Designed miniproteins, single chains, continued (3). Designs and how they scored, part 74

Each design is a single chain, and the fold is of that chain. pLDDT is the mean over its residues in the fold that is shown.

## One batch from the design tools (miniprotein)

Design m10726
Fold by ESMFold2-Fast:
Structure m10726 (fold): chain A 81 residues (1-81)
Amino acid sequence: KKEEYKKKAEEYLDKAREALQNGDVETAIENLKKALEYAKKSGDLELLARVYELATQIDSPEAEEIKKEAENYIKELRKKR
């Protein structure tokens, strides 16, 4: 159900952004990982781009992996066109 996955991705992305605004980097990364998972399942390029953008605001190895995974998945989706 891509619609449910898109909604889940948006919910986790919002939670990640809120955690980051509160200085809770660990919670932000955990929610960003969940957002990435659901964005990938939804196949939504805009959600994947939003995950990428939020990950660039976090200076950590975990955020760098999230950024790379989102970028690679975007490239993979575009190749299949």
Scores: mean pLDDT 83

Design m10727
Fold by ESMFold2-Fast:
Structure m10727 (fold): chain A 71 residues (1-71)
Amino acid sequence: EAERRQAVARRAGELTDRVNELYAQGKKDEADAILEREVPPLQAEVEALGGRLIVTRDGDKVTLELVFPAA
């Protein structure tokens, strides 16, 4: 379980970095397309692990947050 959570967290971090780099480059449409493609399967994996994926947008910054129940 912990290894799967860590793997999903790593993938969420990589996706966050990639999308924020595209936003920093002014490639908003490309960043939005990547989020639309990559977030649903990632969300499904997080939900399968009993967690939630929260996508937050604050100006030109996107944050993908994984929330798991306290164990």
Scores: mean pLDDT 79

Design m10728
Fold by ESMFold2-Fast:
Structure m10728 (fold): chain A 57 residues (1-57)
Amino acid sequence: MDEVIEAAKEAGKYLKQGKYEEAVEIMKKAVERFPDSVWAKYALKEVEEAVKEAKEK
């Protein structure tokens, strides 16, 4: 499988488990590894938005 897709699947799994920090870290690493991947950047943004909403003050 493409590494970006694999990272996105892992991040989604952690999000569903409430492990937001791990989900963000996985996607940040994917974006760092594939900076030209629009899909990786999109997935990171989605994960960050989900974390923001869950931890919103």
Scores: mean pLDDT 76

Design m10729
Fold by ESMFold2-Fast:
Structure m10729 (fold): chain A 80 residues (1-80)
Amino acid sequence: MVSELLEEAIKAYQEAKKIAETGSAEEAKKAGDEALKLIDENRKKVEEAGGGQKAVDMLEGIGRAVEEVLKKALEKKKAE
């Protein structure tokens, strides 16, 4: 179901954010990369299932949120 793919993406974002806040730079990058990969795969599944533009837009938004959290976490860790 499309809603399950969105929920999975949200959970991946939440886990990546937690690891970015608590883990090393390497752990943050790995978690962020895995979350972005999952979100991209789920976007393709939504498109194949005919889930509509709104669901695709939501997945892209979650992906951007992961990218932003990862960027900020890595910049902070690099400066320290």
Scores: mean pLDDT 79

Design m10730
Fold by ESMFold2-Fast:
Structure m10730 (fold): chain A 65 residues (1-65)
Amino acid sequence: METIIIDGSEESFETVERFKLEYFKNYDKIKTVILKNFSKEFAERIEKALKEVKPDLKIIYENLK
């Protein structure tokens, strides 16, 4: 899987963050993450957490609140 989407309207932040950190730690094929329906500040915090695991990730913001 090259691209995944994280949708802030569908899941609680704690659940999303824990799932994605575990997922990225185990999968080398993820290159792009799309963050949807988050506040800009919250999306930036998720990006920082994800890039600590995979610094080469491309992060795209969509439909920021």
Scores: mean pLDDT 69

Design m10731
Fold by ESMFold2-Fast:
Structure m10731 (fold): chain A 122 residues (1-122)
Amino acid sequence: MLIPRSTDTAAVQAALAALKQAIINGELSPEQIIENIERAIEMALASTDEDLALAIAVGLMDIIDTVIELGKLSKEQLIEVLERLRETLQALAARSTDPVVRATLEGLIEGLEKRIEEIRNS
């Protein structure tokens, strides 16, 4: 697993960057990509730090864009992962007490919903 069990924002950002690079380099199977995304989701949901949860959400959106661009997941796998991430972002937004963090998460949800629709129509 490339995503550590850590509350250190810098360590988490470094792990997400390493995950993105491993995907670009073709080092991970589709199953390993999904597993690492799920681990990052678990970390975001477990976080009591709204800034850390937001940093993970932003990093995951960058990873999703990379996965889409490189065609690393099947259409079915990709839709399932995107819908799981959407549910995660909705949960983070609903529990957020910071209006700026909430607004940013809502923007990420809108962008994610557009990606889901584009993939369904491809």
Scores: mean pLDDT 83

Design m10732
Fold by ESMFold2-Fast:
Structure m10732 (fold): chain A 99 residues (1-99)
Amino acid sequence: SVEELVAEMEAIVREVNAQLDPETRAVVEEFYGLLLLMIEEDPSLAERALALLRKFAQLALTDPEKARELVAEFRALFAAGEPPAAILDRVEAALDAAL
Protein backbone atom coordinates (compact mmCIF):
# COMPACT_ATOMS: atom_id res chain seq x y z
CA SER A 1 0.00 0.00 0.00
CA VAL A 2 1.01 3.66 -0.35
CA GLU A 3 0.82 3.97 3.46
CA GLU A 4 3.30 1.09 3.94
CA LEU A 5 5.68 2.60 1.32
CA VAL A 6 5.50 6.03 3.03
CA ALA A 7 6.21 4.37 6.42
CA GLU A 8 9.32 2.70 4.89
CA MET A 9 10.41 6.07 3.46
CA GLU A 10 10.01 7.70 6.91
CA ALA A 11 12.20 4.95 8.43
CA ILE A 12 14.93 5.60 5.80
CA VAL A 13 14.85 9.36 6.54
CA ARG A 14 15.15 8.74 10.31
CA GLU A 15 18.04 6.25 9.83
CA VAL A 16 20.09 8.39 7.43
CA ASN A 17 19.46 11.66 9.35
CA ALA A 18 20.92 10.08 12.53
CA GLN A 19 24.26 9.98 10.62
CA LEU A 20 24.14 13.48 9.06
CA ASP A 21 24.93 17.04 10.12
CA PRO A 22 21.95 19.43 10.59
CA GLU A 23 22.39 21.19 7.20
CA THR A 24 22.39 17.89 5.26
CA ARG A 25 19.45 16.60 7.35
CA ALA A 26 17.44 19.63 6.10
CA VAL A 27 18.37 18.71 2.50
CA VAL A 28 17.16 15.09 2.99
CA GLU A 29 13.92 16.33 4.61
CA GLU A 30 13.28 18.70 1.67
CA PHE A 31 13.88 15.86 -0.86
CA TYR A 32 11.47 13.61 1.09
CA GLY A 33 8.86 16.41 1.23
CA LEU A 34 9.09 16.85 -2.56
CA LEU A 35 8.65 13.08 -3.05
CA LEU A 36 5.51 13.18 -0.86
CA LEU A 37 4.09 15.94 -3.10
CA MET A 38 4.73 13.70 -6.16
CA ILE A 39 2.95 10.76 -4.47
CA GLU A 40 0.00 12.99 -3.45
CA GLU A 41 -0.51 13.98 -7.10
CA ASP A 42 0.22 10.47 -8.49
CA PRO A 43 0.08 7.61 -5.92
CA SER A 44 1.29 5.11 -8.59
CA LEU A 45 4.77 6.72 -8.22
CA ALA A 46 5.15 5.62 -4.56
CA GLU A 47 7.39 2.56 -5.24
CA ARG A 48 9.57 4.66 -7.57
CA ALA A 49 9.78 7.44 -4.95
CA LEU A 50 10.99 4.90 -2.35
CA ALA A 51 13.71 3.65 -4.75
CA LEU A 52 14.83 7.24 -5.45
CA LEU A 53 14.89 8.05 -1.71
CA ARG A 54 17.24 5.07 -1.11
CA LYS A 55 19.61 6.36 -3.83
CA PHE A 56 19.37 9.92 -2.47
CA ALA A 57 20.18 8.73 1.10
CA GLN A 58 23.39 7.17 -0.29
CA LEU A 59 24.25 10.44 -2.11
CA ALA A 60 23.60 12.53 1.05
CA LEU A 61 26.05 10.31 2.98
CA THR A 62 28.78 10.30 0.28
CA ASP A 63 28.46 13.74 -1.38
CA PRO A 64 26.29 16.26 0.53
CA GLU A 65 27.09 19.05 -1.98
CA LYS A 66 25.71 17.05 -4.95
CA ALA A 67 22.69 16.08 -2.81
CA ARG A 68 22.01 19.81 -2.20
CA GLU A 69 22.36 20.60 -5.93
CA LEU A 70 19.97 17.77 -6.86
CA VAL A 71 17.34 19.00 -4.37
CA ALA A 72 17.61 22.50 -5.91
CA GLU A 73 16.97 20.97 -9.38
CA PHE A 74 14.00 18.91 -8.03
CA ARG A 75 12.55 22.10 -6.44
CA ALA A 76 12.97 24.04 -9.71
CA LEU A 77 11.23 21.31 -11.77
CA PHE A 78 8.33 21.26 -9.29
CA ALA A 79 8.09 25.10 -9.33
CA ALA A 80 8.01 25.00 -13.17
CA GLY A 81 4.88 22.80 -13.05
CA GLU A 82 6.43 19.71 -14.70
CA PRO A 83 4.32 16.49 -14.43
CA PRO A 84 5.30 14.25 -11.44
CA ALA A 85 6.48 11.32 -13.61
CA ALA A 86 8.65 13.67 -15.73
CA ILE A 87 10.15 15.24 -12.58
CA LEU A 88 11.04 11.77 -11.22
CA ASP A 89 12.62 10.83 -14.61
CA ARG A 90 14.92 13.88 -14.36
CA VAL A 91 15.70 13.29 -10.67
CA GLU A 92 16.52 9.60 -11.33
CA ALA A 93 18.88 10.54 -14.21
CA ALA A 94 20.62 13.13 -11.99
CA LEU A 95 20.98 10.60 -9.11
CA ASP A 96 22.39 7.91 -11.42
CA ALA A 97 24.90 10.43 -12.85
CA ALA A 98 25.96 11.56 -9.32
CA LEU A 99 26.35 8.03 -7.88
Scores: mean pLDDT 89

Design m10733
Fold by ESMFold2-Fast:
Structure m10733 (fold): chain A 59 residues (1-59)
Amino acid sequence: MELYRATEDFEALLPTELSIKKGDILEVLKRVNEDFLYVRSLKTGKEGYVPTSVLEKIE
């Protein structure tokens, strides 16, 4: 499983994006491009696009 951690809060602006808080752990479901990952929150089970700029790889 490929895991990332949120380095800062992100508020979704689009219905396809996922809101996250600093410290949240996210599973990568799909790499879309350089700017976005499609992820699942391990805390909520919700899925969506998140900017790579607010994430760090941990696994």
Scores: mean pLDDT 85

Design m10734
Fold by ESMFold2-Fast:
Structure m10734 (fold): chain A 61 residues (1-61)
Amino acid sequence: MRPPPTPEEVKRTFRNAVQSMRDAGQELDEETLESIARLLIQRYGLEEAAKEVKEELLKEM
């Protein structure tokens, strides 16, 4: 889709992607979470939303 997502959609996408990776048996490190957050910021410009979700996910590690 071409229209940019909302901050809420970006947060949901980030959480869902990480949960799917965990459910598939993939271990996530801080560098992986940082890379995903950086890509979301670069693509959508939603820095606060990406950082908030990254912080939440790091606490779950």
Scores: mean pLDDT 75

Design m10735
Fold by ESMFold2-Fast:
Structure m10735 (fold): chain A 79 residues (1-79)
Amino acid sequence: VDKKKIADFLMKAGEFYYKRGDYEKSARLFEKAAEIYREVGDLEKAAEAYQFMADSYEKLGDTEKAQEYRERAERLRAE
């Protein structure tokens, strides 16, 4: 089974919920996508997913989690 296609689908689903204002669902979908991208070694896509998680938590008012996931995204891009 193509794990990368599953992660790509989860990214699209996360964006869908983000645009509709369901930031809790979007964050969970982006988290699942990031996990799969990391397993496949697509660190750039994993970093992108963490950035969307940060954006989702910022919309929820969870500034601490938003900062944590921004830092995680930056670390992956530094690889």
Scores: mean pLDDT 86

Design m10736
Fold by ESMFold2-Fast:
Structure m10736 (fold): chain A 57 residues (1-57)
Amino acid sequence: AVEELAEELAERMLAGEAVSAEELRRMAKQRGLSDEQLRAAIDRALARYIRAQEAAA
């Protein structure tokens, strides 16, 4: 689901991992997500990452 992918992406970003465009597509494909759903997951992951960075400051 979109939320599950968003959580995994946020965790990877917080760990300092660079996620490539190919890896993002692969993760979306594995979960049966559309391009629109992948974009939603990325947006949610970024929001979570930003909040975590703000909390750490």
Scores: mean pLDDT 78

Design m10737
Fold by ESMFold2-Fast:
Structure m10737 (fold): chain A 60 residues (1-60)
Amino acid sequence: MAPLSDREKRALMTAGNAFGSLENALNAPRSEQSEVAKKAGVSRGTLTRALRKALERETA
């Protein structure tokens, strides 16, 4: 139950491809998170929010 916006979905797809997993993406250095967010066309805040929404289901 995390209604993802189109921007959040794009950010998650980009992060998964860059870091191999969403968990790895959330634990990545700030500089790497910023680069991935920039490639997805979002702020780092949007990326980390999207990662938290996705990982909420993984970490329960």
Scores: mean pLDDT 75

Design m10738
Fold by ESMFold2-Fast:
Structure m10738 (fold): chain A 57 residues (1-57)
Amino acid sequence: ADAATVAAMPDSRAAAGVAVAAAEGRLDLFQASLDALKEAGWSEEAIAGAERALAAA
């Protein structure tokens, strides 16, 4: 995972939600945030990049 991948996120609100959920160990909220990113039209590559970046944090 790479911090540059997270920085490429187009929606800072959705990205912040994923980061907070991961930091708090709330896997249920983490998954819900990823689903919200998909509904917002994020590509699978961007979502996978965010998942890898958060797993490395």
Scores: mean pLDDT 59

Design m10739
Fold by ESMFold2-Fast:
Structure m10739 (fold): chain A 80 residues (1-80)
Amino acid sequence: SGEELLEEYRRLAEEVGDSRLVDRLQRELATHPDPARRRAAAVALGIIGSVAAAGTLLEALGDPDPAVREAAARALERIR
C-alpha cells in the first residue's frame, strides 16, 4: 500500500540518508510512473533535507498528482 511505501522510504531516509540514496530518490521522483512512489521519494528527500534535491523538488511542484505536489512543497519548506 502507499502507506507501507511511505514508512519504508521514511525509514531509509532516517537510517541511511546518504548521497547515493538522495540520487536514487531524485531519479525516482522525476521518472517513476507510480505516483505513490514519487510521493514517497519526495517525503524521504524532505526528511534527509539535502539542498541537492531542491531542483528536483521544484520540478515536482508541477507533478500531475496533487499528493506528489503537496509532498514536494513540504519537503522544500524543510530544506530552507
Scores: mean pLDDT 87

Design m10740
Fold by ESMFold2-Fast:
Structure m10740 (fold): chain A 93 residues (1-93)
Amino acid sequence: SAEDLLNQGRLHLLEGRYEEAAALYEEALALAPDDAQALFNLGEAYAALGRNDEAIEYYEKALALGVEQANRVKAEIYALQGRDDEALAALKS
């Protein structure tokens, strides 16, 4: 299921296996394209890989779909853009 793929991806992410996590999240999104949590998790995996433009793209998609941790997602986008003061402000809101 998409949920099982997300859970497996999270385990790989926690273990620093970012490429494997990204692949599992992409597979989950193939089953559930509008899963805001999967889009956010894929953004985190790409950010960890240093693929900042792709990370921002997926974070913006997650925000558009109403991801639960919108302020955290905004903070990650600001941080990847080098906007540290705005990132900290987003986390405090």
Scores: mean pLDDT 86

Design m10741
Fold by ESMFold2-Fast:
Structure m10741 (fold): chain A 71 residues (1-71)
Amino acid sequence: SMEEELESEIKLALALMKKSVAMMTEDPEEIEEAIEELKETAKELKEMGHEESAKIVEEAVKELEKKREEL
């Protein structure tokens, strides 16, 4: 449906925006919050059948987890 496609696109866009903001911070708490939010978004995208969008968000999670480990 159009609504489902629009919802998935909005979720992806918001997740990528959240990732970009978190990548610019040195605050471990903000990074951890972003990781948890993006993990939930990836799960929701998979449940909606948007596997490619979910993979993009999962890669963003991996980048944030790496940043967290480097702090």
Scores: mean pLDDT 84

Design m10742
Fold by ESMFold2-Fast:
Structure m10742 (fold): chain A 70 residues (1-70)
Amino acid sequence: SALDELEALLEELVARGRISREEAEEILRLVKQKDYEGVERLLVRLYLEGRISAEEASRLGRLVRQHEAE
């Protein structure tokens, strides 16, 4: 599922030290609560801090939208 792929990508980012476990859990919490504005704000923050790339932010956003459509 899109949620499983999202969780796997977040786990990789945590394992690489790019984001914290708490940030990954917050993204998943917001997605499960359908707070898509909160997700977008958090992803933009991580991107502007240089902690995720534009490609990673785009992929995360696509997976979130795909899960919303399921």
Scores: mean pLDDT 86

Design m10743
Fold by ESMFold2-Fast:
Structure m10743 (fold): chain A 67 residues (1-67)
Amino acid sequence: MTAEEAKRAIREGLPVSMTPELVKEALEADPELAAKVYSMAAAGNEAAGKLESAKRYQELAEEYKKK
């Protein structure tokens, strides 16, 4: 699995073909991509009205941007 596949899995709600552990491992291998992926997840959740989830993902994105 690649970080690109992990980005799509998060945006689409983690397809059954990808385990959560593999997604986390792929994102941890690339903090820059992790920051971008979490930022996109935050924007998606905000657009859906899920403000609490959006805030959580935004905090994760900022954390990885500082690494």
Scores: mean pLDDT 65

Design m10744
Fold by ESMFold2-Fast:
Structure m10744 (fold): chain A 71 residues (1-71)
Amino acid sequence: SMEKEIDEGVAALLTGVGNLMYKKGDYEEAAKLYERAIELDPENSEAWLNLAKAYEKLGKKELAAEYEAKA
């Protein structure tokens, strides 16, 4: 469907920008972008895994483990 295609495309873009923020060490901004990507495309395993990694960098180990399990 058109809505699914748009959501998947926007989620991929958000994941890409999140990866750039993560690379810069902006883990809080990266986490926000990955969260938005997951809201649009819950099947995006990369976004779930990278969100878990961002939370680990932020010291939120329990939250990181929860999101890693969903990847």
Scores: mean pLDDT 84

Design m10746
Fold by ESMFold2-Fast:
Structure m10746 (fold): chain A 55 residues (1-55)
Amino acid sequence: SPIDELVDRMLELSREYARRIDEALRRGDFERVRRLQEDYSRESQRMMDEIRALS
């Protein structure tokens, strides 16, 4: 279903951002960490809005 597809994409998005944030933390790049967290928050909120609209 469209909802199942969005959920799968949301889980993949979460995994990718977790990996990138971990890499930035290991490098001590806290500015990149902040940007990644803000981008993830924005993108995940958008996807949750789409899921709610389909429910």
Scores: mean pLDDT 86

Design m10747
Fold by ESMFold2-Fast:
Structure m10747 (fold): chain A 55 residues (1-55)
Amino acid sequence: SALEEQAARYREAAERARAAAEELKDSPGAVATAQHEYRRAEAEYRRLEAERRAA
């Protein structure tokens, strides 16, 4: 449950970063940063899922 809550928080952060990228589409640097943070949050979510499966 705690692991699932952390995964949900990372998913929300990823969605917020994605929304921020939409607001700044004309700024390639800002879009790239938001995309990077989104992918990082997704990678962490996948890591938590893998850890849960291994446990």
Scores: mean pLDDT 72

Design m10748
Fold by ESMFold2-Fast:
Structure m10748 (fold): chain A 73 residues (1-73)
Amino acid sequence: MSPSVEEVRKEIEKLKEKVKTAKKEELPKLVEEAEKFFEELLKIASRTAPEPFIKELEKSKEEILKIYEEKLK
């Protein structure tokens, strides 16, 4: 049972918004959630998804981590 591309995109946007709006105290938990989500997806996607979608996932992960680092400053 793999999520559809549309559901994956929705989850990414939700995670991005959660990290963007969270307090510093909540950030470590949200980043752990995001990293786990992307690790699981990339394991599946690396074997089944087209390269543009894999790059989209990588970019989304980088964006979330950047928001996290910006908020820690």
Scores: mean pLDDT 77

Design m10749
Fold by ESMFold2-Fast:
Structure m10749 (fold): chain A 76 residues (1-76)
Amino acid sequence: SEAEKKKQAEEEAQKVVDEMIKKLKELYDQGKKDSEKALKESEEKAKEVLEQYNKQMGEVRDEALERVGKLRKEAE
């Protein structure tokens, strides 16, 4: 049924959101460790590391939002 399709799509969308949150937390924790290590060598390297992780986190968010949108559209 259409209702069952929508329910399955929302369950899949929730999994995408949960996976996104997990990945963002892992990237945040790793970025903190890597930036602290880089800071011991230079401030410039620490800045580069932080910018790289910020970009990766943005990509994770954008990919998750696109996937959620596609799942919901396919269930309509």
Scores: mean pLDDT 85

Design m10750
Fold by ESMFold2-Fast:
Structure m10750 (fold): chain A 78 residues (1-78)
Amino acid sequence: AEEDYKKGLEAFKKGDYETAIKHFKKAAEQGYAKAWAELAYVYAKAGDHKEAARWAKKAQELGAASESFVDLMEAAAK
């Protein structure tokens, strides 16, 4: 979980959004709450604003993101 999260951060810093998404998604699936919000943010940076909004909302449902973060991601998807 945390190892996948760390690998996701390293890939994101290198601009490898595809690898970052894969690792954050795996960490999120393992219940690592922080990875849910990071996954939404990486999708936004990759230009997939609709997917970013979806993951931000899911992160909020799990207590890992604020309402304002979801609102920001949804606004970017319009």
Scores: mean pLDDT 76

Design m10751
Fold by ESMFold2-Fast:
Structure m10751 (fold): chain A 82 residues (1-82)
Amino acid sequence: SVEEAVDLAREGIRILRALAKQGEPLEKIKNRAIGMVRRAGELAGLPELAEQAVNEIRKAKSPEDVIAALERFAERLREAGR
């Protein structure tokens, strides 16, 4: 469901913030974010929206950019469920 997808994305944001605080490499943060986004897209039935977010994450130059992309994705999911 869209609600489950939004919850997964929000959980992902919390996890990624913790990983960034612990100094995890950007590529590890990106790979984890991509996995979460794709799973959330699956749960919502919105895989194309998930791939748009994946493209934004791949272009990210910092953990903060990855987190911002996931925050935008969560908002897009929430709006699509209205």
Scores: mean pLDDT 87

Design m10752
Fold by ESMFold2-Fast:
Structure m10752 (fold): chain A 81 residues (1-81)
Amino acid sequence: GENLARAIGAAIAAIGIIFLADQLIERGAPKAEEARKVAEEALKAARAALADPEDAAAVERAEALVAEANALLRAAEAELG
């Protein structure tokens, strides 16, 4: 269903942000550490949503955390130029 696809998408996005944040942390961007932490929370939320895809609130929470992590990742990229 739609919620399952959304939960899978959130999990994949969170994993990608963690990977990119690790690259930026190595380059000394402080906001990248914050982005990584929020992305780890997004992954936990996505895993909960995958366990119960009928819980629309869990899916929405995972997507919101992915959006927050993406915003922090973009801010970290801006810190490095």
Scores: mean pLDDT 85

Design m10753
Fold by ESMFold2-Fast:
Structure m10753 (fold): chain A 66 residues (1-66)
Amino acid sequence: AAARAEEIVKTLTGGYYGNVFELAREALELGDPEAIAAATAALRRLLASDDPAVVAEARELLARLA
């Protein structure tokens, strides 16, 4: 739904510190281009993380969003 896609975009762009990976998977399931773009941007930011597990999960989800 458009309302849920808008909520995902707002959460991911608003400095969300929770589970970005769950929101990225939900964006992929919705297929909304704005939600997918917001999730892609959030995951790309996580590639700069000092945690290699976070970087690995971000790379996997970025591949699925392509």
Scores: mean pLDDT 75

Design m10754
Fold by ESMFold2-Fast:
Structure m10754 (fold): chain A 73 residues (1-73)
Amino acid sequence: MPLKLSEREVEEEVEAARALAEAAASGDAAAYAAAAIQAVALEELARRSSDPEAAERLREAAEEARRRLAEAE
């Protein structure tokens, strides 16, 4: 099932994931749960994306979010 996201939509998803991961890294338990869910959502969006550039950006954002979560207590 191909998913086509606009450049704006990709950027919004990436920015949301970064903001949640940053909040989680600061010790916000609710943000931690949300960031973990968002990372999974980004991986799913990347897998379903028909645009290889968008898919790569989404995958990179998911990896960055998980790295930030690993830095949280």
Scores: mean pLDDT 77

Design m10755
Fold by ESMFold2-Fast:
Parts: C-alpha cells; sequence; structure tokens
Structure m10755 (fold): chain A 74 residues (1-74)
C-alpha cells in the first residue's frame, strides 16, 4: 500500500541520515522516493546508483538494503 511505501521511504531516509549528514544525499533519496511513488523505478534506480557511487562501502551496504525494502513494497 501507499502507507507501507511511505514508511519504507521514511526508514530509507533515516538510514541515509544515520550513514551520512550530507544534504545532497538526503535530497537524492527524496528524489528517488518521489520517482518510486510515481512508479518510475528506472529513474529511481538511476538516482540511487549515482548516490551509491559517492558513498563509502559501509554506507552503500546499509542504503542498498533499505532501497531493496522500498522496492519490495512499491
Amino acid sequence: SMDELERAIAALLAAVRAATRDEAHLQAVVRAGSYLLEGDFAAAEAVVAELLATLSPEQRAALEERFAEVKAVA
């Protein structure tokens, strides 16, 4: 449901905020979340891929898990 997707996106935002305090990273996740809510998974994945390329390996692993959870409920 939309509520489940919104909660998953909120969890993803919390994970990004815990892993990085970079506002650009938070904006990228919000942008990806908007694409997911619109059903544009290709655009969402492109944004996440660019974001992941800028993160440390530890930050990347945590964010990939959360993004997979969002995709599972979208």
Scores: mean pLDDT 74

Design m10756
Fold by ESMFold2-Fast:
Structure m10756 (fold): chain A 69 residues (1-69)
Amino acid sequence: MEELVEAFKALQNGDYEKALEYARKSLERAKAEGDTRLLEQVKGLFEEILKRSKDPELQAKVRELLAEL
C-alpha cells in the first residue's frame, strides 16, 4: 500500500522511472502473496504511467510488466 502511494507521488512530480520502480515492487509483493486486489491496483497504476509518459523505452517496460499480469 505505501509503495502505491509513493508511486502516485512520483507520477505527480513527473518522475516516471521512480513511479515504475515503486509499482514493480508492489507487483512482486502481490504475486508472492497472491493478493489479487493489489494486482488490480498495480495494473491501474501501470496504465496511469503509460498515459502520462511518452518515453518509448519506459512505455515498453510498462507494457512488458502488464503482459505478465
Scores: mean pLDDT 79

Design m10757
Fold by ESMFold2-Fast:
Structure m10757 (fold): chain A 61 residues (1-61)
Amino acid sequence: SEEELKKRYEKEIEWAKKNLTPDEYKRHITALKARYFQEVLRRKASTPEEIRKYLRELKEK
């Protein structure tokens, strides 16, 4: 589900903050966002608006 996907994303961010340098963290998060975007596309291959909404939610803290 979308909620589970967001929780996985948040756990990955928390792990990265503890284990990576600031530069590594930035690269890791950029790649992570791209992977989640692809997963959203696979699940919601229907509207660009829904995809944009989901990405916006992932950017918010």
Scores: mean pLDDT 71

Design m10758
Fold by ESMFold2-Fast:
Structure m10758 (fold): chain A 92 residues (1-92)
Amino acid sequence: MSKEVLELEIEVALEAISVAVAKLALPNYEKESIEELKETIKRLEETARRARELAREARALGDEALAREAEEIAREAEELKEKVEEILKKKE
């Protein structure tokens, strides 16, 4: 993978994080359907997995700064996923 493609893929992952943050900032997101909450969890899980793959690719290219950025995206995706899972648990 080229560095330019890797940087674009990281931007896509950052956009997914931004969408999740915006959703959680909504005053009534906890009132959303179980299906919506599960979809958000699934998207965040996929984002975390992809970000870890991007971190490995960046490290293989010798770009340690880009690898750290991707690893932080993975961590943020997992933290956001945990917050949505707590909301879902309260609806069970």
Scores: mean pLDDT 85

Design m10759
Fold by ESMFold2-Fast:
Structure m10759 (fold): chain A 64 residues (1-64)
Amino acid sequence: MSEEEREALEDELVAEGIAMLKAGEPFDKVVQRIVDRIRAAGLPPEEAAELATRVTKRVLDYEA
């Protein structure tokens, strides 16, 4: 996956997470959705964990 593709995926996941929170979905479901989407993208485990952490932090920073 290119850097541009990774950045696009991160931004897409953040937008989806924020939309879910605005819809009143619980944070646990938002995290599960992010993890499932990253797994579907086929990223290596270490990179997947880093991306999940970054996306989750950005989603939480938006709600705060």
Scores: mean pLDDT 79

Design m10760
Fold by ESMFold2-Fast:
Structure m10760 (fold): chain A 69 residues (1-69)
Amino acid sequence: GLEDLEKALEYLKKGDKEKAKEYLERALTSPDPLARTAAKEALEMLEKGESSEKVAEKLERAIEAIRQN
């Protein structure tokens, strides 16, 4: 859920893409469709070779949007 996305963001800010992927994969099992979508998009960006910093920026905005819902 949201907590998994927040942990993924923490690891992305540290440059640890592998740990971030583990938490993003956990977020895919969330009952919240917004959390699942955010996790899927972040995983796709990582698969395409986007930097951890760019993925972190995108994920941080998604987390904020989820908090407002």
Scores: mean pLDDT 85

Design m10761
Fold by ESMFold2-Fast:
Structure m10761 (fold): chain A 74 residues (1-74)
Amino acid sequence: SRDDARLARVARILQAALRAGQELPSNAELAERLGVSRATVSRYRRRVVDVLRSGKVNPLEVSDEEFVDAVLAS
């Protein structure tokens, strides 16, 4: 679905920032990049952050596909 594709894109963007040791993009920056509302981005970001906080997957050690799959399964 478009919602899953957008969530996957947010997950990839946040994982790339973490791997690069960069600050995570703001909800405003993600909203602009994805062409969606800040509220929609906040929902996607929360799902990604919840997966990160769970400790079940390490974004620095897993592949992009494995990380995205973990977020979509959440």
Scores: mean pLDDT 87

Design m10762
Fold by ESMFold2-Fast:
Structure m10762 (fold): chain A 72 residues (1-72)
Amino acid sequence: MAREEAEREIERAKEKALQMVRDGKSVGDAIRLVESEAGRVASRFPEERDYVLELAKKAIEEVIAEGKRLAA
């Protein structure tokens, strides 16, 4: 199902972005990875675009929170 596949792809992007931040890479680069993957997924599943953008927003919020946690 398109929605489940979109969720799976955004979850993978989030996992990669969180790992990048944990490995000491920049939060900005991790956010760009999520944004790039979200754009690709949204273009592949245009019917799920709004949902994909919402998932990406939440993933970016988690990446920012992890970066702040590691900086504290």
Scores: mean pLDDT 85

Design m10763
Fold by ESMFold2-Fast:
Structure m10763 (fold): chain A 100 residues (1-100)
Amino acid sequence: MIAELIKKAIEYVEQGDYEKAAELLLEAAKILEKQGKTDAAEQLRKSAESLREAGKQGDHYTAKGSVVSAAAVAVGAGVKLSKETQEKVDKLQAEVEKHL
């Protein structure tokens, strides 16, 4: 379930729909909170806030970085991402690093 929410959030970031991506990260955070993974849930909420702020400012690189960070938090919390989702994360991370 969380893996699918992360995948869809990445797809919304690719489409420039940062508000929808943030909503999905907040849904994933609720699931983590219910599982007792409070620190991971808080980190996902911060990523969602960063996505919303990036959207307001037109900051595509901060938006990409925020969803990459969210994916890393989910993996650290024991979520298994598909190979396809991990390849999308790796691509977004490379784009953020090239902008720096």
Scores: mean pLDDT 85

